# Designed miniproteins, single chains, continued (5), part 79

Each design is a single chain, and the fold is of that chain. pLDDT is the mean over its residues in the fold that is shown.

## One batch from the design tools (miniprotein)

Design m18740
Fold by ESMFold2-Fast:
Structure m18740 (fold): chain A 57 residues (1-57)
Amino acid sequence: MDRDLALARALIAAERARNAAASPEEMGRKAYDVARAVGVSEEDARRLAAEAEAAAR
């Protein structure tokens, strides 16, 4: 995993901690936005969003 993906995952983990009450769908959206802001590809951002949504279920 490259540095950008690692950074995106760390920031997504922080968002999960801050938004424990968020729905899985909301968490997926937040994860996508964070990943795109870090500069990961749309494909990788969608994958990270799916991972975050699954983790919140």
Scores: mean pLDDT 78

Design m18741
Fold by ESMFold2-Fast:
Structure m18741 (fold): chain A 86 residues (1-86)
Amino acid sequence: MEKLMEEIIEAIRNKDVERLEAADLSGLSERLRETVVAAINILRFGEEAVKAGLISQEELDEARERLIEELRKVFEEERRRREEEE
């Protein structure tokens, strides 16, 4: 699980949409899966939005960092929940 999360975060940082789309998300919770899908959409459509002048490159970079932070928070929340149930 942790290695998969590190690989997803690295792919987001590297703007590697193909790697994100190829990732096996079946082992992830619905919330984690939704966050990864949001990251794919921001990476795919965000760059086109920057080219179209709808958002700045800075806004796209901030959105990407927020997604990385959200993924980490959701993963840690789910980890803590599992520890409390054991």
Scores: mean pLDDT 74

Design m18742
Fold by ESMFold2-Fast:
Structure m18742 (fold): chain A 76 residues (1-76)
Amino acid sequence: SKSFEVLRNAALLIAEKFGYSEEFIEKIRNGDTSAIGQAIQDALDKLSVEELEEILKKAGDTGIMRLILERYRKRR
């Protein structure tokens, strides 16, 4: 789905920013949902709202995924 592609692209940008191993980055490229989820979780824990919004915008988000992730962050 288009939403999954946005999350995968965001996870790749996060992996590059945090310097993840090439093995882990390859899992994200291959659509490994646990690897994508871990990268997104790391960003939610470590990045500001503004940094997360910029990553999602670069990944092709129209604002929907940002709202979902903000709600998820607030529940923790």
Scores: mean pLDDT 77

Design m18743
Fold by ESMFold2-Fast:
Structure m18743 (fold): chain A 91 residues (1-91)
Amino acid sequence: SLDDMIARLEALIRRAEELIRQAREAIREGRYEEALHLVIEAEATLSLARMLIWEAKKLAPDDPRIAALDARVDELAREADRLLAEVREKL
């Protein structure tokens, strides 16, 4: 159902947020190799979330919940891209 898809999206977003938080902590502590793996996992998680958003938009194109989740995923993806660039510079 659409509600099940939204629940899965919320779980993926929370997972990505936690991975990004851990990556920022690893960067602050100089653990750049660990930070790289965490950012890559976050980006993979967000890619899966984007795929589900695409499917959800096919079922309910005018649902404002989907638009809000899409915006959250986009914001997290930009943060992950910034962290990836920072980590790559340090390695």
Scores: mean pLDDT 91

Design m18744
Fold by ESMFold2-Fast:
Structure m18744 (fold): chain A 73 residues (1-73)
Amino acid sequence: SMEKRIEAMKEYATILARLAMKEKGDEVISEKIEIEGEEVTVIAKGSNGLYVAVKIIGSKVEISFGKTEEEAR
């Protein structure tokens, strides 16, 4: 179902955000999840102030970083 697909995408995006932050030598201290139709975005903040955004649409994944939430988006 669509709901199960979105839930799986949320879990996957969250795991990717935590892994990406760990690769940068930082730890996630807060995260938020945004859903727009079939698109899932996880935005996480690291303890050192780095932001990461993970965007998933179907099989496509985009990971970006920034000094602010807006820069990571």
Scores: mean pLDDT 83

Design m18745
Fold by ESMFold2-Fast:
Structure m18745 (fold): chain A 75 residues (1-75)
Amino acid sequence: MEEEVLEQVRAATEAAIAYARAHRDDPELTAALAEELRAQVEPVAEALRAEGLSEETVEEAARLIREAADEVAAI
């Protein structure tokens, strides 16, 4: 379960980064996407905690989303 959730988070963040790279010439879109990813960190963490996932898994999911947001912002 927890490994499957982390795989889904990785897939989603990789897709977001790929989308941002495809739109590298649109700084408004990449900035908005980075902010959207940052805005999802706390809601996702709260949802995972509510489902009874370990704090280690919650922290790893949050880290993946934050790293993706930083990478998108750097494009």
Scores: mean pLDDT 83

Design m18746
Fold by ESMFold2-Fast:
Structure m18746 (fold): chain A 82 residues (1-82)
Amino acid sequence: GLVHLMAAETALKNGDYETALRSAKLAAEQGIERAYEIMGEAYDGLAKQGKTEYYPLAAEWYRKAGKFDKAKEMENAYKKAQ
């Protein structure tokens, strides 16, 4: 729950996107919608590190978080990376 959300936010700030994803997923499974935005940001971070296949996943989680402009940005980044 909240402990997982705080762990995810801390990992995200440190650029530890894989830890942020694991913790955010646990928070999301407990209904914490804030975790959807963190998952979007973590996939975005991984994609920018060269794992560009994660841009579509970042877009999906940003949409679930209601961050539609960020989702569109991720879709455009994916098209540019192709």
Scores: mean pLDDT 86

Design m18747
Fold by ESMFold2-Fast:
Structure m18747 (fold): chain A 100 residues (1-100)
Amino acid sequence: SAEEERIKELKELFELQKKTAEEFAKTLPEESKKLLNEIVETTEKVLEAAKTPEEFLEAIDIYNDAVSIIIEAYYNNEPVDKKKLEELLKKLEELKKKLE
């Protein structure tokens, strides 16, 4: 179905974004790297539970916001905003609970 094809496209997009995040994670302090890994793992669990493209997009949007924070910190040579990453992780955990 068109919905199944859209979900497949979103999963492929997430895998590409995950690879980008993994490369930037190599440059992070251990605490920030652990937090990013927890965000990735929680996003994967949300995507496994999601049934609609809209649910996938909500999870991917939060994930992209986290990746953007990391990429911007890297290019600006600034510390990663750990508090913002923790807030995004909390949003993903809340989304996971709604879908389970």
Scores: mean pLDDT 82

Design m18748
Fold by ESMFold2-Fast:
Structure m18748 (fold): chain A 56 residues (1-56)
Amino acid sequence: MEEDLEKAAKELNLSVEQVRAILAGLGVETLTDEQIESIKKVIENGKALRAELAAA
């Protein structure tokens, strides 16, 4: 549902179009709260890695 896409976009700080791309990549129609939390951790790890590389 569009409401689920908007919720996921808000939680992940992404656009609805970016969330649709993630859904297409995963082959699913919607993201569960558990999947949102998992993706959030990946984004946080990506930010940490980028900061570490910038400090080098």
Scores: mean pLDDT 71

Design m18749
Fold by ESMFold2-Fast:
Structure m18749 (fold): chain A 91 residues (1-91)
Amino acid sequence: PVPSLDEARRQVMVGLAELVAQGLISPQDAADFLLERGLIDEEQARILAEALARAKTREQLLAVAEVTAEAVLRGLSPSELRARLEAVLNA
């Protein structure tokens, strides 16, 4: 069975964060891929790219992806997404 759009979005975001962690793509490449595929909007893409660039560990990169996927699923505002990502990056 094909995963739901929400699960597919989460899996793609986590996979891209793993590629960023491995140095295979940039944070901007990950955000651009998601934007090009219509999985996130332009503002979400900017916020995600900034958060991925600030992440210092693989665990933070994966947490950024998971938080962003959840925020998109819930329709959270850009401000709420930024606040949740700040909590992840400052933990």
Scores: mean pLDDT 85

Design m18750
Fold by ESMFold2-Fast:
Structure m18750 (fold): chain A 106 residues (1-106)
Amino acid sequence: MEEAEKLSKSSSVDDLIEAAELYIKLGRYEEAFRILSRIPPEQWTARIYYLMGRVYEALGLLDLALYYYRETLRLIAEDPAQRAALPDPAALEAEARARAAELEAR
């Protein structure tokens, strides 16, 4: 928690993403939402869309979660730069696809 709070005060996009991931891991979804919302839209990546999808799913906003998971998949499929920026694009794609499929089946 204290580490996530320190990272959340940074202006670095990478630090904000790390803070959001730590808050999600701790079940602090509202804090994760606030941190991700600080990142300018022009800097949003497939990873940020996926994390926002997880936040909305945890908050019970399933239609929004599905939208963000679909955007994650679209960016990985259609933007080579987005795919190249990910440490494991196949893992993120598989996770986003599994989450989207589960929500669509409900």
Scores: mean pLDDT 80

Design m18751
Fold by ESMFold2-Fast:
Structure m18751 (fold): chain A 75 residues (1-75)
Amino acid sequence: YFQQLQQRLEEQRKLAREIVDTMLDATERSFLEALREMGVSEEDLEKIRSLPRSKRLDYLLKMVFSGKTLEEFEK
């Protein structure tokens, strides 16, 4: 029984990591959709997708909550 409990705990830890990854992916998709609703072009959305994941999520978060478009972050 103890071996089964230990295995279940390991499965729960793996599931927690999968949930976090899923939430990050869902958050990114939601932000991209919000930017599209705000009038950001598909070409600009593709530029954001080319960024490293950590930078990409930070960029999306700032754009959605600051109300600025991708063009306003370009020189």
Scores: mean pLDDT 68

Design m18752
Fold by ESMFold2-Fast:
Structure m18752 (fold): chain A 69 residues (1-69)
Amino acid sequence: SNEETFKKSLESLLKLIEEGASRAEILSGLDELLKVVTDPKKIKILKEAKELVYNGAPNEEVKKLLESI
């Protein structure tokens, strides 16, 4: 299901962020999540996470926001 795919992709992205993923890698992961997400609340958080990455926020701040999903 899209929900199961989303959950696995989110868990993988969180691990990559914790392991020091680059901004480009994080943005790629967020874009993949946006392709499968249908929940408006989750879409909003993912878009806010993209904005944090564009503004140069540290990985820990991006991770904390995504953990709120």
Scores: mean pLDDT 87

Design m18753
Fold by ESMFold2-Fast:
Structure m18753 (fold): chain A 58 residues (1-58)
Amino acid sequence: SAAAREAARRAARAGLEAGVRTTIDTGDPQKGSAAGRAAAERAAREAGVSPEEAGLAG
């Protein structure tokens, strides 16, 4: 659905922002990747879609 695609885009943006910030703060891109994934999953849940639905629609 359009709402799920929008939620997926928002989740992707949240993940990218958190990942980059954590990488800069820690100097560890592995930590950045983990933080980015966690932020994306949180944003998807807050948008009222499951992470699976957000990933499938995006």
Scores: mean pLDDT 75

Design m18754
Fold by ESMFold2-Fast:
Structure m18754 (fold): chain A 88 residues (1-88)
Amino acid sequence: SETIERLAEGGRLAKEDFERGKEYLEKLIEELSARAEESEAQAKKVKETGTPEEAYGAMGQANADRLTLEFAKNMAKSILEEAKKALA
């Protein structure tokens, strides 16, 4: 978000801007986590009831959503750590 970028750039933002940026990232991670959980559940269901081709596709989507979540978590951690240093 713009708020987090500005915190990282100059350390000139108030703590309230940091908290807003943190909440925004936490919400994004929550949404990606929900997506990953839904994809994993769908892959499990399709593995039990679907064709091998359907199972392959569902597993691929679950893997993609999991990797996206992992990347986003790592990125959010890095952004928040840099923003926290800028506020110190």
Scores: mean pLDDT 81

Design m18755
Fold by ESMFold2-Fast:
Structure m18755 (fold): chain A 96 residues (1-96)
Amino acid sequence: MELALEAEILISMAMMYLSVLKRMGVPGAEETLELVAEASRRMLAGDLEGAVRYLEEALRKAREMGAPQVLLDTIEEAIRLARELAEAGISAGAAS
């Protein structure tokens, strides 16, 4: 299956879940949602390393806010796929 599509589906699922938590007034949900949204924007721009960094921050924030395991697993899986894409695309640009 196409890794980029799988990663985008997982990011979209995480954003939907965080949007529900934000509407419920869960502390940290809005900040975590913004981090996942930025990761999505970075992926679409081809900044896979940036996307991974934002997803890692989102995962830390999700853990801090006591997010359900399903959400944590979804973000972690998105990180794995984004890392695989970054590793495959390393020839497209030098990491600092």
Scores: mean pLDDT 81

Design m18756
Fold by ESMFold2-Fast:
Structure m18756 (fold): chain A 76 residues (1-76)
Amino acid sequence: AEADRLIRQAEEELKRAKESYEKGNYPEAMKEIGRALSLADEAIRVGTPEQRERALRLKQEALDLAVKIGKDMKKK
């Protein structure tokens, strides 16, 4: 289904964002988070209730990572 593909792409972008974060590449990680959020929002819009639940969890993980990056950037 279309939503399953969007969810998988969001998972891949979130995985890349975590890898970029671990390498200290915060600008790269934030771009990858933005892509993951956009894909998750699209999956929420077109998905079934179960797919929507999964996309919401991915969105929350992406937002949590963005908060961590924001905190690390404040340690200038």
Scores: mean pLDDT 84

Design m18757
Fold by ESMFold2-Fast:
Structure m18757 (fold): chain A 93 residues (1-93)
Amino acid sequence: MILTEEEYLAGLRAAGTRVVVGERDERRLRNSPAERALAERLLSRYDLPVDARLHRLLPGLAVAESGGSTISLLDLEIELGILRLQLAVERVF
């Protein structure tokens, strides 16, 4: 069953999921103001809180430090990308 982007995001919110960052993505975000601006805009739209480490790079977002599950920023973007591709394929056929 193909989930919509909003159904997937609603599931993450219901699980109390916070977005975390690995060392490679943290380094990338530190070195690129454009990447930080894009990440802050996307995560704000997704209405998902971030951990304290990611909040230091993206201070406009809500922070959560305990409870629920975690998802990396990379995994979140991969999963949303897959859902967008699946939806695009269904619209063609």
Scores: mean pLDDT 76

Design m18758
Fold by ESMFold2-Fast:
Structure m18758 (fold): chain A 82 residues (1-82)
Amino acid sequence: SPLLERADRLIEEAREMAEKLRSTGTPEDEALAESLEELVRELEELKRELERDPENEEVRFRLLLLMIVTGAEILVAERRLK
């Protein structure tokens, strides 16, 4: 599934970003890392739900929305790390 493949790539990117944020040792970056880690957990749950029921339009919509939110958070993290 192209959607699930995109979700997997985004999960990996978010995890890498969270690790980089944690390495800075600042409370603000640690809070952002925790936020990204929570989004990863939610994405993994929705991904599993969609894998069990590929035709579930509601789960698909929620996954797409969460992917947008996660992508935006990654952009914020990238800006902070530069």
Scores: mean pLDDT 88

Design m18759
Fold by ESMFold2-Fast:
Structure m18759 (fold): chain A 86 residues (1-86)
Amino acid sequence: SLREEAERLREEAERAAEEGDYETAAKLYSQAIDLLAQDDSSAYGELAELLRKLAEAHEKLGDTRAAAQLRAMADRYAELARQQAA
């Protein structure tokens, strides 16, 4: 399923990040986000978490602007997740 593939990509991205391969981590997190959004566009909490991890990878690559934009997106999704849980 798209969700199982997204989780596999997330795990691979986390391993790449642990090894310091932030370019590969960013690519895999981005793919995981796309698949999760296709499977469940209302998975706001999980999307927020993945966006924060993607932002950290971009920050490690020196792309401060992309990191800031991704964190802003993550904060928006986190707020939607809180509203969904209330």
Scores: mean pLDDT 88

Design m18760
Fold by ESMFold2-Fast:
Structure m18760 (fold): chain A 107 residues (1-107)
Amino acid sequence: MEKKIEEVKEILERIIKIIEDALEGKIDLREALIEIAVLVKELEAVLLDKELDEEKLKADVEKLKEEAKKDKSRTDEELKEVLEKLKKEAEEILKNVEEIVEEVEKQ
């Protein structure tokens, strides 16, 4: 349990950092969404004890990055709104995870 909780926290912190970097213009907004999608799959694997095919995931991510660069269907403003919403959700999940860790450590 404790090891999985730490891995979950690390993934959530990485998601928040990617969102912050994207909102600051350090990375492309579409590339940030793809990186977040990969981290969400890593988070799912940790929570469900599933093995990830990392090589297939890397190939799929590279393909999605190329497709995202060609997709002009979303404006930068719409992408920023999505990222801000995802940041709020990730911060809330991280807070809940930290509260669970504190409760377990007090037992």
Scores: mean pLDDT 70

Design m18761
Fold by ESMFold2-Fast:
Structure m18761 (fold): chain A 73 residues (1-73)
Amino acid sequence: MLTDEMLDALEAKDYEKALKYLDELRKAVEENSEGDSLKEGLAQLDAMIEAVKAKQSLDAVLEAAKAAAEAAS
């Protein structure tokens, strides 16, 4: 699954590969989600993408995603 591969890439500190998987997940959310689910999904993924671009730890990336989801709900 793309999510598992993205987490593995983050653990390996392969930020380029993690960004590629996050971009694929963002496209999937845009194509398959609507309304509040779309807003929450995009907020989570955008926060994760920014954290990965900043070379943050896996824990920081997950914390950013959780905070963004709560703010978007």
Scores: mean pLDDT 78

Design m18762
Fold by ESMFold2-Fast:
Structure m18762 (fold): chain A 82 residues (1-82)
Amino acid sequence: SEEELRKKRIVSAAMRLVGEGLISWEDLGSVLAPYLPKEEAKEAIEEVAKLFKLPKEVVEKAYEKLDTPDPRNVALLERELE
């Protein structure tokens, strides 16, 4: 669906930002929060954690960041989506 493709595009862009060293894995929640419902953002974080074998403490920090969006990190994601 269009929504599933949008979600995949957003998550892929966030992963590229981490790969480029512009954000940390712990910052994932802050970049995903404006674009995805909290439950979908948590699922995306879990999928990324499984793929990259992220430590539990990093995943917990990413969840905390879902409640604290960072405008700077959001702007980086918006540029990556272009």
Scores: mean pLDDT 81

Design m18763
Fold by ESMFold2-Fast:
Structure m18763 (fold): chain A 71 residues (1-71)
Amino acid sequence: MSQEEFAKKSRELFDEIEKLLKPHYSEEEIEKILNEIEQALVRLHLQGASLEELVAFLEKKLEELKKELEK
C-alpha cells in the first residue's frame, strides 16, 4: 500500500467512524475517541505494523463500534 492510498483510506475510515459516533456523542467526546484511535495507530506503526495492518485495525474498530452502538 502506498502512503497516498493509506492517507485516503484512513481518512475515509475516520470519516465513517465520526459519522457513526455523531448521533450518540457530543463533538468533544467524538474528538476524544478519534484522538484515542489515532494514538493506537501511532503505537502500532512504531511497533512495526504495515500500512495494510493499520487500515485493518481501523476497519475492525469501525465494526466494533457499530456492533456496540447499534445494540
Scores: mean pLDDT 81

Design m18764
Fold by ESMFold2-Fast:
Structure m18764 (fold): chain A 68 residues (1-68)
Amino acid sequence: MSPEQRELLRQLRRILDGLLANMERAKARGDEEEFRRLVDQIDLLVDFGRSNGLDLSGVVERRRQIVA
């Protein structure tokens, strides 16, 4: 993995961790509109990361657990 890919992965993980935390809070409050917006944002960033060859499996699994 290139140094540029490692840096991108680190930055994406930080952003995604914040979004996942906000998603958990939205779910706890029953804020379905905010929850859907956060899911869409996470999915866009995960797709972007995957298209750049990044392993975001841990993020995908955490997202799956929150949605369940």
Scores: mean pLDDT 85

Design m18765
Fold by ESMFold2-Fast:
Structure m18765 (fold): chain A 100 residues (1-100)
Amino acid sequence: SAAAEAAARAERLKKRKVALLEETLQEQIDRLEEEAKKKGVSEDELNARKLGVERAILEQKLKLGVTEVQKRLDELEKEYASMSPELQKIFEEEYQKVLG
């Protein structure tokens, strides 16, 4: 049926979007690690930035129906809640950069 063909097309587009999100995550993490090496950024700050990027990408994957990321998102929320206010700002800064 036309509905089944549309569903198959939507599934292919979803898989492509997920793959692009996974590439974006890797590129952002690599960039943050390179910047940290050049600027002497603390391990805690680097970790907060990485987790902020990861959250943004995983939330987008969840919206595409990748429900297996939910457990990791719950872990990220707990880690964020345990951070200092300074590290939470760093996390949110990177999170917003990925969304914007």
Scores: mean pLDDT 88

Design m18766
Fold by ESMFold2-Fast:
Structure m18766 (fold): chain A 89 residues (1-89)
Amino acid sequence: SVEVRETLTVERLSDGSYRYRLHIHVRSSDTPLPEYRVSVPPSYSLTIVDLTVRGGGVTLGPQNPEDGTLTLRTDSPGELDLELEITPK
């Protein structure tokens, strides 16, 4: 089985803009996770703040944070915690 949890935190900055932090938790106990894709509008960028992998084979697919996309996959059972910052370009 595969469990995916997403937590979005929104913070208002002093200039009136917003900061978005996305935490993605993936746990696979017996099967690889199918390809999971994160995308944001092209006026925003994705930045990896932190990546923690526990257990067997987790791979990040092709990464293009500049295009606002990030692909995640697991090739074996394991656990992954990914912290992303989403910012205006």
Scores: mean pLDDT 72

Design m18767
Fold by ESMFold2-Fast:
Structure m18767 (fold): chain A 76 residues (1-76)
Amino acid sequence: SHMPEEERLRVTAERLLRSLEDFKEYAPEDLQKKIDEFIENARQRLKEAKTPEELREIVDEIKKFINEQDKEMRKL
């Protein structure tokens, strides 16, 4: 199967955002709101992204956000 880099990155981003939506179900209300705002902003950026480099930046930001929220949950 042939998957262009752009398509692969968009699929990766959507999988990561889905993981955030699943994680949100177990988060306190304040973190749920923060996660919802991040997902909305990330989806908007994915729609506007035109290059694989822009998509890589979005994927990296999503990964960073997931790690930050995971650390916040461990403090609770």
Scores: mean pLDDT 82

Design m18768
Fold by ESMFold2-Fast:
Structure m18768 (fold): chain A 61 residues (1-61)
Amino acid sequence: MRTATVSILDEKFNVLATETVSFRSADELVAQAEALAKKVSPDAVGAIVEIDGRRIGIGFR
């Protein structure tokens, strides 16, 4: 398993929440980021994921 820091963003790139998640695959990571966004705010449009010093952007719309 790997861990990632997920920061949920609104349309203006404001950080709404930051959580640490565990994942086994990219699909699982995306699914967990989407689930977190739905819990945090209906205005969430994406996330920034940090893994091993790398940043990955995920869009939900």
Scores: mean pLDDT 77

Design m18769
Fold by ESMFold2-Fast:
Structure m18769 (fold): chain A 73 residues (1-73)
Amino acid sequence: SLARELVEEVRRNREELEEAATDESLSPLLRELARRLLEMLGLPEEEQLRVAEEILRTYPAIAKELREERARA
């Protein structure tokens, strides 16, 4: 599922997301998104999937990017 792929992608790119969360050149919305993704990793696995589904519903562009990344990988 995309939710599981989002959780795994966030886990693999944790350091990059930590940098993004403090990157003043990014919009406040992108920094907030990075923080939310990092907070998700601190939750139990069942809760991670629920939060991932909510993020994908709230930000359809992320779902599109994940699908495109899978097509290129």
Scores: mean pLDDT 78

Design m18770
Fold by ESMFold2-Fast:
Structure m18770 (fold): chain A 91 residues (1-91)
Amino acid sequence: LPLSPEELRRIARRLRRTAEALRKAAELAKKGELDEAIKVLREEGQDEIADTVRYMKEELGLSDEEIAEILERQARLVEREARRREERARE
């Protein structure tokens, strides 16, 4: 691997934190609390994702439910990537 097992574990932890932030934001969006969802994303250093969420609402006219679904899908993808990094670190 180009990265050490230690580095892979570090990346996996960061990805898991990102996924957790996305899941929290998705739950808030489902409740119609989109501004709080954006705040959670910014608090976790996900400013680009927070800006994208605002764009989806303001420019694309997506519903809070549609935004929540997108965030949940992204959380699953990020969690899967974290798992792959963890598996590679164990080899």
Scores: mean pLDDT 84

Design m18771
Fold by ESMFold2-Fast:
Structure m18771 (fold): chain A 80 residues (1-80)
Amino acid sequence: MKIPLSKEEEQKLEENFEKLAKKIAEQAEKAGYTDLAKQILDAMEQAKKAREEGDLESERKYNARLVGLIIRAIGLLLDQ
C-alpha cells in the first residue's frame, strides 16, 4: 500500500536512509566487518537501480535485504 507522501518527502526519506546505510557500512568496515560493509553498499545500489528502472518488486526485495544487513551490523557493533 502506498503511503501518501509528497515527492519531496519521499526523496528526503530516501536520502536519509542512504546516509544511514553509508554510515553503518563505514562503522562496520572500521570494526573489521569488511564483507558486511560491502553487502550493505551492494544492497543499497541494487535497490536504487530497481527504483530507477521502476521494478517495485526488486526494490522491495533489496530494501528488505538492506534493512536486515543494517540490523545485523548494529547488533555486531553493539556486541563489542
Scores: mean pLDDT 77

Design m18772
Fold by ESMFold2-Fast:
Structure m18772 (fold): chain A 106 residues (1-106)
Amino acid sequence: MSLKEKLLELVEELQKQYPQFTEPDYELYPNWEEDVENPITLSEIKKRIESGEIETLEEFEEEVERMFENIHRLFPPDSQVYGEAEVFERQARGALENLRREYEES
């Protein structure tokens, strides 16, 4: 399986597990692009993988980390959503480490 196929599978799994982080919540944040500097979501990351803008594991990690930074800036640390984001972040980083091991050892 190509790296691109693996990255798409990972994003799709994260979208299934964390639908709340898949798209911007335009009902709560109608000015999403103005409220968040360098806005990125799982949907946008998937689109960039499909278009070839994300071609390496390093580029994918950078976009995922940017998404976490945006979530941390948008939501208060004592909110339930922030707590959900911490679990999501740990799971995503674990999956990224597994992919790195697979492609560095292959």
Scores: mean pLDDT 73

Design m18773
Fold by ESMFold2-Fast:
Structure m18773 (fold): chain A 95 residues (1-95)
Amino acid sequence: SEKALKQVQAGMLLVAASTELLLRYRQTGDPRWKEAAEVVQEVARLFLEKADEFSMEELEEFIERVNRLIDAAVYGTPEETLRLARELLEWLKSK
């Protein structure tokens, strides 16, 4: 199903986000990258619990939010990336 494919896509994007954050931590030693990675681990845990309850629209918004986080992890600052990770977690908790 289309929804199942988007759930797989979301899971793969979470792995990509975690990988980029841990790579940035390894490269810089800045603890904010590690904190962002820990926030993403909690996002992944909650997503696994809630993903089947998501509407298609909520799943698409989740994917958009994870993509913005990946962009910040690759091109942005640790402050912006940590903020986006926390905003994603709070958005997910509100569901």
Scores: mean pLDDT 90

Design m18774
Fold by ESMFold2-Fast:
Structure m18774 (fold): chain A 62 residues (1-62)
Amino acid sequence: MEEEYKAYSEKLRNKALEQADKFKEKRIKETNDLIQTLNDFIEEMKALIESLKKYIEEMKKL
């Protein structure tokens, strides 16, 4: 009985470890995707900053 439980426990633990590794890899991928999305957002923000810089230059010329 105890030996059967050990074999079952090892199989379950191995499955849980494989799933944990897959979750870790997925987390890393999703984090990288988020970083790319944030970089795209930063590019849009840079366009707004350029508009603000032009506004400041116009104010300085007044």
Scores: mean pLDDT 83

